Designed miniproteins, single chains. Designs and how they scored, part 43

Each design is a single chain, and the fold is of that chain. pLDDT is the mean over its residues in the fold that is shown.

## One batch from the design tools (miniprotein)

Design m1573
Fold by ESMFold2-Fast:
Structure m1573 (fold): chain A 59 residues (1-59)
Amino acid sequence: MDEKQDIIAEGSQRINDALNQGDYEKAEQYQKELAKRTGDEELAKSIFTQAKRAYQQKQ
């Protein structure tokens, strides 16, 4: 089992949950935490951008 994949899955879920609640500050905090935990800032930004786009398309 890859710990990094678990961290990504949890972080992605938290970001989506915060965005669905309209809490952009919390979503941004979760994105920064994901970047720190994975050591991959671009990956975390990509996940956040995709989640934000999906949320905006739904609105």
Scores: mean pLDDT 79

Design m1574
Fold by ESMFold2-Fast:
Parts: sequence; C-alpha cells; structure tokens
Structure m1574 (fold): chain A 75 residues (1-75)
Amino acid sequence: MPSEEELHEKYLANVEKLAQEMVDAGESPANIRTVLTGLKRELVAWMESNNDPNVEKFAADLEAIERAAVAAAEA
C-alpha cells in the first residue's frame, strides 16, 4: 500500500492538475470553487475516518490550490 505521504503527494498532484485543466478550459471561478471544495470535503472526510494525523496540513494544501485556481480563473 502507498504510504500516507505518497498518497498526499499523489492526491495533491491530481487536484492541482484538475484545477489547471479547469482554468485552461475556461471554467468559471464559481464552478472551480464548487468542484474543488467538494473534492476537498470528500478527501478530508476520508482521511478523518482513517485518523490521519496530517489531515489539517492536507486540507490547507488543498485550500491553497483552490485559491490559486479561482484567482487564475478570475484574471
């Protein structure tokens, strides 16, 4: 099984790629926020159900990706 660190890196990379694809596709800031906020809630809930000690940091990293993508889409 992948380590928690490997899973975090993989999920962050996948979310960042999805965010970039949405920005490149011309998705509205509202749509980007909705999709990324939903994905963040699902991933955080899954991590909390497994008592992952890094859930707070992972949530913060996901929020940073969301803010950057929304800002890029608003430009």
Scores: mean pLDDT 79

Design m1575
Fold by ESMFold2-Fast:
Structure m1575 (fold): chain A 82 residues (1-82)
Amino acid sequence: EELLRETARLLRIAAEEARKGNYDVAHLTVAVALTVAKSAGAPEEDIAFLEKAGDRFVQAMEAGDYETAAEALIEAAERLEK
């Protein structure tokens, strides 16, 4: 599960960038994390959860709610670390 651990690590990095208000960097990092998870063959339910977390992240960042955006990404990271 090295690639799934890397996906979780990328999501945690994206969450830190989201908290700083660095939307472009966080958004790109989330996109990379999703690509890595798909390449790693993550279960469909985990991919669906990550995609929903990405949607929540985008909505929260656009609303200026950086902490909620970071929380969505941390929840996705924790799911992949199980």
Scores: mean pLDDT 84

Design m1576
Fold by ESMFold2-Fast:
Structure m1576 (fold): chain A 66 residues (1-66)
Amino acid sequence: MARARLEGLDATGATAAALIGIGSPGARVKVESDGTVIVEGGLSEEDAAGLLDVAESSGGKGEVER
């Protein structure tokens, strides 16, 4: 089970991260009022890497815990 936490995303980055999470059948997506996106559950290695790339591209910070 993996958990991805993405902070400091702009609106475009937050939307892209949420769409990746929703597209993962075992994952749960939570978006906080401060724009932090949390994706937890059945993340593939490819989806986890995609989330980290979205965070970097948006000037934010991404972290994946396993």
Scores: mean pLDDT 76

Design m1577
Fold by ESMFold2-Fast:
Structure m1577 (fold): chain A 81 residues (1-81)
Amino acid sequence: SIEELREELERAVEEAREALAAYRAAREAGAPATVVAGAALRLIGSLYTARLLLRKLEAQGIVHPLAEELRELEREAGLEF
């Protein structure tokens, strides 16, 4: 269970990294508003999923090294939204 949550968190953070890169690329390229909005929604969803998984691990007393990276991704997303 804990190992499964850890693997899910690792995947969710990777998805968030990819989503942030895609969102930034869309904005830099001057993509249509609908494309930028779609990338933003993907980013928000992936960050939310990662945060929920991290909270589940923390509720079990587990300190995860990805907590700091997730916090930075959230800050970067906040600066762009």
Scores: mean pLDDT 84

Design m1578
Fold by ESMFold2-Fast:
Structure m1578 (fold): chain A 66 residues (1-66)
Amino acid sequence: SLAEKIAEAVKEALIKAGVPEEEAEKYARKVLETGDATAVGTEVTIKYGAEVGQAVGDAVREALKE
């Protein structure tokens, strides 16, 4: 599903940006449960910084091209 693709993209982007795997999995699960990748992107920007938020946003945009 599209939600699964977005959640996977969010998890991979967070791990590549240096976020711990357990935290990345929690954010990916939040996307699956809420369908709100924008809220997750905002939260990670506040917690880990703008570079991490941008990586998540880019990954979500790429997943949405389907």
Scores: mean pLDDT 81

Design m1579
Fold by ESMFold2-Fast:
Structure m1579 (fold): chain A 80 residues (1-80)
Amino acid sequence: MRRLTRAQAERLREAGERRLAQGDYWSAGEHYHWAGVGFRQAGDGESAARAFRRASEAYRRAGDLEKARRAQRLADEARR
C-alpha cells in the first residue's frame, strides 16, 4: 500500500479544518481520519491521536456515531 507522508497528513488536517468551518462535518471527519492515518504512518502518534479525535467529533456532529466511535478508538490506540 502507498504510505502518506507527514506533509500530506498536514494538508489533510488543514482540509478537515476548512470543511469544519463550512459546516460539512462528514467531509471534515473523513479528512481528519486520513490525516490521522498519515500521521501514524509518519510515526507521529501525538498528531495522529489529535487528528482521530477531531474526526470523531466531526463524525458525531454529522450523525455518524459508528465512524465517531471507530475514530475515538484509533485516537486512543495512537496515544499508546
Scores: mean pLDDT 85

Design m1580
Fold by ESMFold2-Fast:
Structure m1580 (fold): chain A 100 residues (1-100)
Amino acid sequence: MGQDVTMIGNPLGAKDSSVTKATITAENVNYDNKYFDLLQFSALDAKGNRIGGGTTPGDQGGDVLDANGNRIGVIKTADIKNGASKGYTYAVPYDKVAKL
């Protein structure tokens, strides 16, 4: 929790970074009783302010990297409830995916 991470979405454009800086806001999240042990992220703008999930459902399957470049998760979904700018992104931890 509180760790800086990098989310790599599916490239939606070639000239700007397909890379979103984010912070882990919660671990082991049970989302809507359908998904368990998720990592919860908040995307950050260039000034470090929270701007929402930073991903769309179309970015599903993208990688989440820690500060050392290790894969820690795979993007599963984004919470867009109550306005897109206030949502979170959720990822399945990579260690749990690799063991399946």
Scores: mean pLDDT 58

Design m1581
Fold by ESMFold2-Fast:
Structure m1581 (fold): chain A 58 residues (1-58)
Amino acid sequence: MEEEVLRLAAIIATGKATPEDLERLRNGEYTPDQRARARELAAKLSIEEAKELLEKYG
């Protein structure tokens, strides 16, 4: 899994986006495929797992 997808999934699962993350999402810097994969992964993550991913890749 790409680090960008893991990071985006963690942001979605925790709801903790930085202003820079929101800007990147708004500007379409993620592909539709990356966004879809991140949403799928976010649905499968526990809050604890998502926090660990944010610490590692955030």
Scores: mean pLDDT 74

Design m1582
Fold by ESMFold2-Fast:
Structure m1582 (fold): chain A 63 residues (1-63)
Amino acid sequence: MSMRLREAEKRAAEMTRLAAEMGLSADTVRQITLELAEEAGLSPDQKAELVERSLRLYEELKR
């Protein structure tokens, strides 16, 4: 679990940066992060945390 969570966090951060650079919407970031978390086999709580983290990063990058 820990290794999968770490990899999912890394990939989510990378995808969020790319999405911000490409001008994609916050809803798109949320969808991509949810799919990534599901593929990584994360729990619902971990999935929710990952989405919140990605959206916070996206908002910061859009400033």
Scores: mean pLDDT 79

Design m1583
Fold by ESMFold2-Fast:
Structure m1583 (fold): chain A 70 residues (1-70)
Amino acid sequence: AAEKKAVEEIKKKIDQTYEEVKGLSKSEIIERFKALTAEIKPTVDSLSPAQQMEVALYLDEKMKKAMEES
């Protein structure tokens, strides 16, 4: 379904951002993930509540991991 592709593309963007923030300060990591959240918001808002939760949990986990590794 188109919705599954949207979730997969969002997860790819989250993964790309995670790779790009390696070696940055915690403040810079937070700002990069805030920018990503703003970018993907229109797509996320069009998803089902379950898919929104899946994206939110994936994003939160990747951001926390990036901050712990910095």
Scores: mean pLDDT 81

Design m1584
Fold by ESMFold2-Fast:
Structure m1584 (fold): chain A 71 residues (1-71)
Amino acid sequence: MSEEEREQLAKLLKENAEEVIEEAKKAAKELAEIDSEKAKKAAELLEEAAKKIEEGNYLEAVDLIEEATSL
């Protein structure tokens, strides 16, 4: 992911924070139900991403979401 794409995604997360937090928490819950090490790791990353969005750390949230989707 380029720095420009990262900044653009962070802006989108900020503009849609409530919806993205809800979706990330839902995805994390669904992934946690899968008996897979990759799914468990993805769930942990998405839960941390939701927390970062709640804290206003949108760039860190983008990095965590990218890591989760790259598993």
Scores: mean pLDDT 80

Design m1585
Fold by ESMFold2-Fast:
Structure m1585 (fold): chain A 74 residues (1-74)
Amino acid sequence: MTRLLLEDSDISDISDLASKTSLKFLNLSNNKISDISPLASLTSLQILNLSGNKITDTSPLASLTSLKELNLDS
């Protein structure tokens, strides 16, 4: 699976996404996510939308060196 759309899904826990290492496109906008540490293993991600969440620590995104587009708008 290379694309996953989970916007406006009342999600707070994304720990099960850590194994989906082939993802290139992920939309998690308008959820209740504060901990994005599971995303650090998704090193194939090219497009990531995290807008409308409650993220305060973006340090896990430093490992996502393939990112072309990132949305963190609140």
Scores: mean pLDDT 85

Design m1586
Fold by ESMFold2-Fast:
Structure m1586 (fold): chain A 68 residues (1-68)
Amino acid sequence: SPELERLVAEFRRLLAEAWALHAAGRLSPEDLAAFRARVEALIARMEELDPEVGEDARRLLEAFLASL
C-alpha cells in the first residue's frame, strides 16, 4: 500500500540519521527522545498494516537502542 511504503521509507530515513549521529558522537538526549517518539508512532502504524514489516522495524529499533 502507498501508506505502508511511505511509513517504511520514513522509518529507514530516521533510523539511518540516528545511526549516523550515534556513530559521530552527536546524538543528543533530545535528538534520541524525538527519534524514539517518531519511530514508535511509525512502527505502531506499520504493525497495523503489515505485522511482519512492523516486527522487522521493531527489531531494527531494538538493535539500535542496544548499541547506545
Scores: mean pLDDT 88

Design m1587
Fold by ESMFold2-Fast:
Structure m1587 (fold): chain A 67 residues (1-67)
Amino acid sequence: MEKEEEENLKLLEEADKEVERYAEEHPGERNEFKELVDEILREPLRLAREGREEEARRVLVEELKKL
């Protein structure tokens, strides 16, 4: 149980770093950035609702790496 929480925290930290990096690279694109974030979260949230949490996290990380 604790190990899964640690993995989730690491993925969230990785996601936060990618989001921060993108914001630094594109400071003028706040509205477009919000739309991009909503798009990125759409598929992971759907997978999580289906109980496919590991796949949801993987998709989220992959999308953030493309930024």
Scores: mean pLDDT 68

Design m1588
Fold by ESMFold2-Fast:
Structure m1588 (fold): chain A 92 residues (1-92)
Amino acid sequence: GAEIKAAVKELVEYLKSQGYSATVSLDGTKVTITITFPDVNKAIAGVLNAIGLKLEGYDVSASLDGTKVTITINASTDDELLAALEKLKSSL
């Protein structure tokens, strides 16, 4: 819904404010976030944060390619996706 689109925009603006390059695609309650970090150590930390969400019970996958991290969150509800996005934002 509109709340999800607003949260996605806020996440992208937050990541850019931290000096990261970021793009997000939304398909229903599935979000794919691609973040380019300034170095490999920060990219690895990004992957570990996504794994942390998976351990908390969210349907999350992450892949690493150099300094580029792709995170996919597949939620069952808008509320679940909003919670996952806010947790991801707070950990980055």
Scores: mean pLDDT 82

Design m1589
Fold by ESMFold2-Fast:
Structure m1589 (fold): chain A 97 residues (1-97)
Amino acid sequence: MALERGDYEKAIEEAEKRIKENPDDAVAWTELARAYLKLGDYEKAIEYAEKAIQLDPDNPEAWRILAESYEKLGKFDEAEKYRKKADEVAKKNNIRL
C-alpha cells in the first residue's frame, strides 16, 4: 500500500534525527533497520541492525531484523544463525525475571 511506504520513509527520518542527537540510541538504529527491511533495502537493514546489536546485543528485535534481511537476500545459513541468536537473547531476557 502506498500510504504504508510513506510511513516507513517518515520512520527513517525520525530515526535519523534521533541518531544525529544520540548516536548510541540502539532503539533508533533498530527502527531504522526495520524501516529499510520493510522498504526492501536489505543491505541497509543489515548495516543498521548490526549497529543496533553493537550498541545493545540483548535486543532480540535487532537480531530478528538481521535474520529476516539475510533470508530476503537468499543467505539462509546466516538467516538461521541470527534467528537462533534472537531466540537465545529473548530467552536470556525472560530468565532475568
Scores: mean pLDDT 82

Design m1590
Fold by ESMFold2-Fast:
Structure m1590 (fold): chain A 64 residues (1-64)
Amino acid sequence: VEEEIERLKKEAEEWRKVAQDYLNKGKEDSKNLLKYIGNVLRAIGDQIEAEFRRKKLEEERRAA
């Protein structure tokens, strides 16, 4: 479970780097781009949290 979370976390970090590359290449609206990327990363974080919680509950029910 933790390994899966770490993988998703690294994936989110990769998306962050892609966003930075776009910014460095001179996107017209760098501020809007940052805002958009921020929202995407936040959604990914929320998904990781939800999946982790769901897996934990599933394991607990199965063990009990």
Scores: mean pLDDT 67

Design m1591
Fold by ESMFold2-Fast:
Structure m1591 (fold): chain A 71 residues (1-71)
Amino acid sequence: MEKEIDIAMARMIAGVGRATGRLAEGARQLIALAGRLEDEEAKAYALELALELAREGGDEEMVAEAERAAA
């Protein structure tokens, strides 16, 4: 259940970011979430969503941050 809860939280953060137009904030929150997750698949999913939001928002600095966090 932990992995499913973490993935649901990541989806919620991404959804709120997109719905409110706060894409860079959403990406930042997803990177922060990934840093707190212990499950590697949930962490990878959160980082992938962060990268998607950063690219969608056109924030090159946030894209670089998400890429560094995923490495």
Scores: mean pLDDT 81

Design m1592
Fold by ESMFold2-Fast:
Structure m1592 (fold): chain A 55 residues (1-55)
Amino acid sequence: SADEIRARFAALEAELVARLTAYAKEQGLSPQEIAELVDRARKAMEARLADELAA
């Protein structure tokens, strides 16, 4: 169902953001650079969710 797809993507996005943030901190990125990476990751996930829901 669409609700299950949304729930799955929400969980994956949360995990992706957490792991990406941890990795970026290990690499010494600034808070601004981390925020920009997270924003790009979220937008990519949103686009993918839209594609899945349109299928």
Scores: mean pLDDT 85

Design m1593
Fold by ESMFold2-Fast:
Structure m1593 (fold): chain A 90 residues (1-90)
Amino acid sequence: SAALSEEARAAILELGRSVFEASGNAAHAAGAALAALGAWVSGALGVAGPEEVRELAEAAARAAIEAGASEEAARRAAEAVAADAERAGK
C-alpha cells in the first residue's frame, strides 16, 4: 500500500512542531512538514529514485534547521521519510 507509515507521519509532524516551537510561525512549520512530505510523495510515486529522495529529505531537514528545528527532529524526519518512501515505492 502506498500509504504513509505511522513512523514517517510522526517524524514529519515532529519536524513541523519543532519549527513552530522555535519560530512561533505556523506557515514556516507547515512549510517544513510539507517539504518533508513532498520528498516522501516523490519517492512513493516513483518520480524520484532512492538517492534523489534522500537528497530531497536532507534538503527539507536542512531548511527546517535554518527555520529553528532541532537537529534531532530534522535527522529523524530525513531518515524516516527516505526509508518509508523506498518501502512505499516498491
Scores: mean pLDDT 87

Design m1594
Fold by ESMFold2-Fast:
Structure m1594 (fold): chain A 55 residues (1-55)
Amino acid sequence: SPTAEEIAELERELERLGEEIVRASQTLDPEEFRRRAEELARRIMELQDRLFALE
């Protein structure tokens, strides 16, 4: 169903963002990481809200 495909896509995007946080923690200096982590946290929250709405 379209909903199942949308859920799968959101779950894949959440996994990718988690990988980006790990990568950023390994490659960025602490100040840049803090800013990047804030940006990624906001994106994760938005995707989680969308995922919740689809359940």
Scores: mean pLDDT 82

Design m1595
Fold by ESMFold2-Fast:
Structure m1595 (fold): chain A 66 residues (1-66)
Amino acid sequence: MATEEQKKLGAELVKRAAEVKTLEEELKLAEEVAEALIAQAGGKEEVRKFAEEQMKKVRELIEKKK
């Protein structure tokens, strides 16, 4: 099961997600999620690469909407 730290981060991210109104705010949230995933994995390369790929997809969606 998720750790207490992960639960706290999850609750905070859900709260922020509900408040996000623009793509720019969504990108900031995605960056925080990526950092949290990397930290929880202790810097494991596989998790870091996964988080970076998700961030690239979010940035591409923002570019496409312009």
Scores: mean pLDDT 65

Design m1596
Fold by ESMFold2-Fast:
Structure m1596 (fold): chain A 64 residues (1-64)
Amino acid sequence: MKEEVAKIAALNAGLEAGRQGKTLDEAVEMAKRKLDELGLEISDETLVEYAKKGYELGKRIKQL
């Protein structure tokens, strides 16, 4: 489903940002750019939700 692909893309962008030590705002921007590149649409609320989840996970992985 297109929505599930968009959620995964947003989460992965957030994870990359968190692992790289970027800010949450940068994670959201990376997620928006990734979805635009893939031609995927999702609500801003859902995009921020999944980018934030990925970002928090990326930060935790970096600490391991």
Scores: mean pLDDT 82

Design m1597
Fold by ESMFold2-Fast:
Structure m1597 (fold): chain A 63 residues (1-63)
Amino acid sequence: SLENIRIALEGIIRDAVAQGLTKEEILKRVEEFIDQAVKAGLIDESQREELLKYAKELIEKLM
């Protein structure tokens, strides 16, 4: 579900922040994860854009 993908994104972001990665490095990991979800047919292009926006907002709140 879309909610499960959001939960996974939150985990990826939290782990990357804990490792001391930069905002750009975290965004790259997020984009790669979302691209894999699109390729697997789990989400569409509009959902990709919404998830990227969500991830960027979450990164700003955590950093």
Scores: mean pLDDT 84

Design m1598
Fold by ESMFold2-Fast:
Structure m1598 (fold): chain A 75 residues (1-75)
Amino acid sequence: KEELEKRIEELEKRAREIVSKFVDAGQTEEAARLAREVSELIEEARKYLESGDFQKAKEVIDRAEALLKEAEARL
């Protein structure tokens, strides 16, 4: 679904922005952990999209968005 692909692209952009802010704040270990966790979720979402499981892809995307919001609130 085009909507889910667009959401993954926005997640990738948002993740880079937030990770950069953690690095700038001197929190390099937190930045590395966040980058890894979000990358794993994005990879999982893409695999579900490739297999046609749009509902599971959406659930993983929602989880990644929640993770980024929590991380952003800690900055």
Scores: mean pLDDT 82

Design m1599
Fold by ESMFold2-Fast:
Structure m1599 (fold): chain A 58 residues (1-58)
Amino acid sequence: MNKYKVPPGFEITTSDGKVYKEGEEFEVKEDDILTVKNKVTGEEVEVKGKDLKVFKVK
């Protein structure tokens, strides 16, 4: 099961509208679309769960 952790300065929203804050762990399917928000710049990007490898918990 792929676990991910929200890094400092970011916030992640899943396709079903759940919001995960800094340091929170969450699980997504590889094909789920996530919105990653940079809280410093306010920039938002959409990524697939499989592309979040940099946030993956070991």
Scores: mean pLDDT 73

Design m1600
Fold by ESMFold2-Fast:
Structure m1600 (fold): chain A 80 residues (1-80)
Amino acid sequence: SKEKLEKLKALLEENERSLREQEALVPELEERLQKALEDGTPEALREAARIQMTLTVIESEKFFVERLREKIKKLEEELE
């Protein structure tokens, strides 16, 4: 179980690093999304859809990281 906890912690560190890099892009993506929606051309709306999908993926990854943290916390409490 301690070995399982260490593997989960390593997975969390990797996913947290990836998520931090992706979250750093969110302000730029939100600005680009707003500009694309304001432009309103078919090309801009296609770009807006791509940005919205990217933002949705980032939110999904954030949710996964939070769940992984909760699982690790429970395992740490069980091993104390």
Scores: mean pLDDT 86

Design m1601
Fold by ESMFold2-Fast:
Structure m1601 (fold): chain A 65 residues (1-65)
Amino acid sequence: SLYLELQKEFQKHSHLLTPFQRSLAAVAITEAEFDKERALKLFDELRKQATPEVQELIDKAKEKI
């Protein structure tokens, strides 16, 4: 499941994200299997406010979508 793979990856790196960023990531991950376009847009929004390490995590997630 794409959802479970993305959820596990973001859970491993949850300490790198703010509570707001974790919430936004959770919404993006949920959308990934149902609305790829919306998921990618949400990940792009998260990327704008993210550190370089979190940006790499997001880029890897986007490759799977």
Scores: mean pLDDT 86

Design m1602
Fold by ESMFold2-Fast:
Structure m1602 (fold): chain A 64 residues (1-64)
Amino acid sequence: SERLELYKKIRETREKILTEPLSEEERLEFYKEVLEELLKNTTDPEVKEKIKAGLELVEEAMEK
């Protein structure tokens, strides 16, 4: 399923950036960039909703 592949990629990307030797700010900015790209390339409205929720969470974290 395209949706399952997308969720898997999001999860793998999240795990990778959390373990890479990046600053917290750099990780959040990279995560936001990845989510924005995924949102642009996603046609499934349910997946879009989840990506938007993730973006909101990242933006909230970046403001702190």
Scores: mean pLDDT 72

Design m1603
Fold by ESMFold2-Fast:
Structure m1603 (fold): chain A 59 residues (1-59)
Amino acid sequence: HLEKAKEAFEKGDYETALKHATEALAEDPNNKEAYFLAAEAAEKLGRDEDAAITRAAGE
């Protein structure tokens, strides 16, 4: 799971990276690398959704 998250992040696929990093954290909550990747991917997605900061995130 962590390897897939890292590969997706390198490709700029931040949604997939966040998904796999979250899965790695569900399997091992103390996985620091998975936590770091999830945080970075979430920040990248937040920047892309500039308008979303003033409204609730869409489902």
Scores: mean pLDDT 68

Design m1604
Fold by ESMFold2-Fast:
Structure m1604 (fold): chain A 71 residues (1-71)
Amino acid sequence: LSEELKREINRAVAEIALAVARVTGQDIDLEKLARDTGLPLEEVQRLADEAIAEGWLERGEKPGVYRGVRR
């Protein structure tokens, strides 16, 4: 696999992990997600910020922790 293709796959995995957090309402640690996927923390943070802008993710109690919006 090329580095570009690996990056695209890892980004898709990170997006899926954020979507799972949204559906379950469980906390997700962005530093752990970045470590697990090999993506830069800034890229994972950007994905989380997009999800917040779309209204289905919110910031958690601790820095770097996010969760799905509870209703």
Scores: mean pLDDT 76

Design m1605
Fold by ESMFold2-Fast:
Structure m1605 (fold): chain A 79 residues (1-79)
Amino acid sequence: AEELLKKAIEYGRRAAEAVAAGDMETAKELEEQAIKLLKEAKEAGASDEEILEAVGEMQKAALEALKKAGVKAEVHPSA
């Protein structure tokens, strides 16, 4: 189950890089693969927490890819 989650995160990272490069078609294909892997992991007994953690890592990868592409992100940390 964990191996499927890790593969989903990897596909999510690649999708984010494709978005940052402006290749939206490749990004969609990679996102579909990531979603399939998340569903398979859930069927294999992955917990909702593990799924959420994987999604969180995918989102972090997307933000990192967008930052590399020079997208302005307003981040205001509240203490």
Scores: mean pLDDT 73

Design m1606
Fold by ESMFold2-Fast:
Structure m1606 (fold): chain A 60 residues (1-60)
Amino acid sequence: MAVFEGEFESILKAIGAALAAIGEAPRAKVRVEGTKVTIEVPDDEEEIKAAEEVVKRHAA
């Protein structure tokens, strides 16, 4: 299981990142705590890459 954490500029951006993660990695478990998003994905290369790219695109 891979875990990606991102801290975002605002709660709205954190929610946007969480929604993107769910859309691109449907087996992901996402937690949102204020501006912090934690994405847990199974040990699958495609899901890991999807979660990593979401964090990169949405992180501020």
Scores: mean pLDDT 74

Design m1607
Fold by ESMFold2-Fast:
Structure m1607 (fold): chain A 60 residues (1-60)
Amino acid sequence: MEELLEELKKAISKTTGQPEETINSLSPDSVALLAILLGNRGQLSEELKEKALELLKKLE
C-alpha cells in the first residue's frame, strides 16, 4: 500500500509540476482521486490510473 501511494505521489508531482512536499500534504484518498482524474484526462498512464483505483478500493 505505502509503496503504491509513493509511486502515485511521484507521478502526480512530475505530471502537475507541483513539488513533492505539496503532494505529500494530501491525504491518500486525495492522491488516489487526483491520479484517477489525471488518468481520465490522459495525463497519466492507464497503469497508474489502475493503481490509483486499486488504492482507492483498499481505502474504502
Scores: mean pLDDT 78

Design m1608
Fold by ESMFold2-Fast:
Structure m1608 (fold): chain A 57 residues (1-57)
Amino acid sequence: APPVTKEAADAISEKYGVSKETVDKAMILVVLGRPEEAAALLGVSAAELVAAVREHG
């Protein structure tokens, strides 16, 4: 998986209204190749999260 930038993490936190701690945990899961678990933490679909990370990264 591509590395997630701080800009992507901040944008996701703002977009979904979740804490930065939750976003950081979700981004670690994305980097580890577990976007489904990351999406569940953010309350979004895995496809939407993967698309957003790829577009911003």
Scores: mean pLDDT 70

Design m1609
Fold by ESMFold2-Fast:
Structure m1609 (fold): chain A 62 residues (1-62)
Amino acid sequence: SAKEKAIREVLREVLRELGVEVPEDASVDELVEKYNEVLEELSEEEQLEVNARLADKLKAAS
C-alpha cells in the first residue's frame, strides 16, 4: 500500500542517516527491528532526537 511504502522509505532514510546500511528489499517489520536495535546503542537523548526526526518525516510523508 502507499502508506506502507511511505513508512518503509522514511525508516530506510533515517537508518541511512544513522550510518546503517539496509537491504533495498527489507520489509517494514525488518526495518522496524533494525531501527530498534540501533536505538538501543544510542543514549537516551539521542533516542529522543532520532524518534522526533522519524515522527516529523512520517507526518510529512502522510
Scores: mean pLDDT 80

Design m1610
Fold by ESMFold2-Fast:
Structure m1610 (fold): chain A 74 residues (1-74)
Amino acid sequence: SEEAREAARRGAEEGYERGTEGLDEEAKEEARRLARKAAEGIGESELGKKNPELAGEVAEGVALLAAGVAKVAS
C-alpha cells in the first residue's frame, strides 16, 4: 500500500507538471489540489494495492485531466 501511494503521488506530480505548463498561477493551484486528491484516492484503492505501477499511470492521467479542468474553470 505504501508503494501504491508513492507511485500514485509520483504519477500525479508528472501529470501535474506536464498539464499545467503555461497555465496561470490560480489554475496551477487548483490543478495541484485536484491532483493531490486523485493521488490519495488512487493510492489507497484496491487497484493501487494490487498494481502500484498501474496506479501511478492512472494518477498521471487523472492529473492531466485535472489540469484541463482547472484551465476551463479559470
Scores: mean pLDDT 79

Design m1611
Fold by ESMFold2-Fast:
Structure m1611 (fold): chain A 55 residues (1-55)
Amino acid sequence: SAAREAEIRLGEEQARGLIEYFRKLAEKYKDDPEKVKKAEEAIRLTERQLEELAA
């Protein structure tokens, strides 16, 4: 449906923004392994949610 297609597109745009944000956060705090690890975990979670949205 058009509503589902719009939902998927919005979700993809939001996820792309979140992944970019967390990548910048990991670079900003590159000397803090705990913050880098949390940012990488957030990216993995977001990518997994995108896979579920596309299914």
Scores: mean pLDDT 81

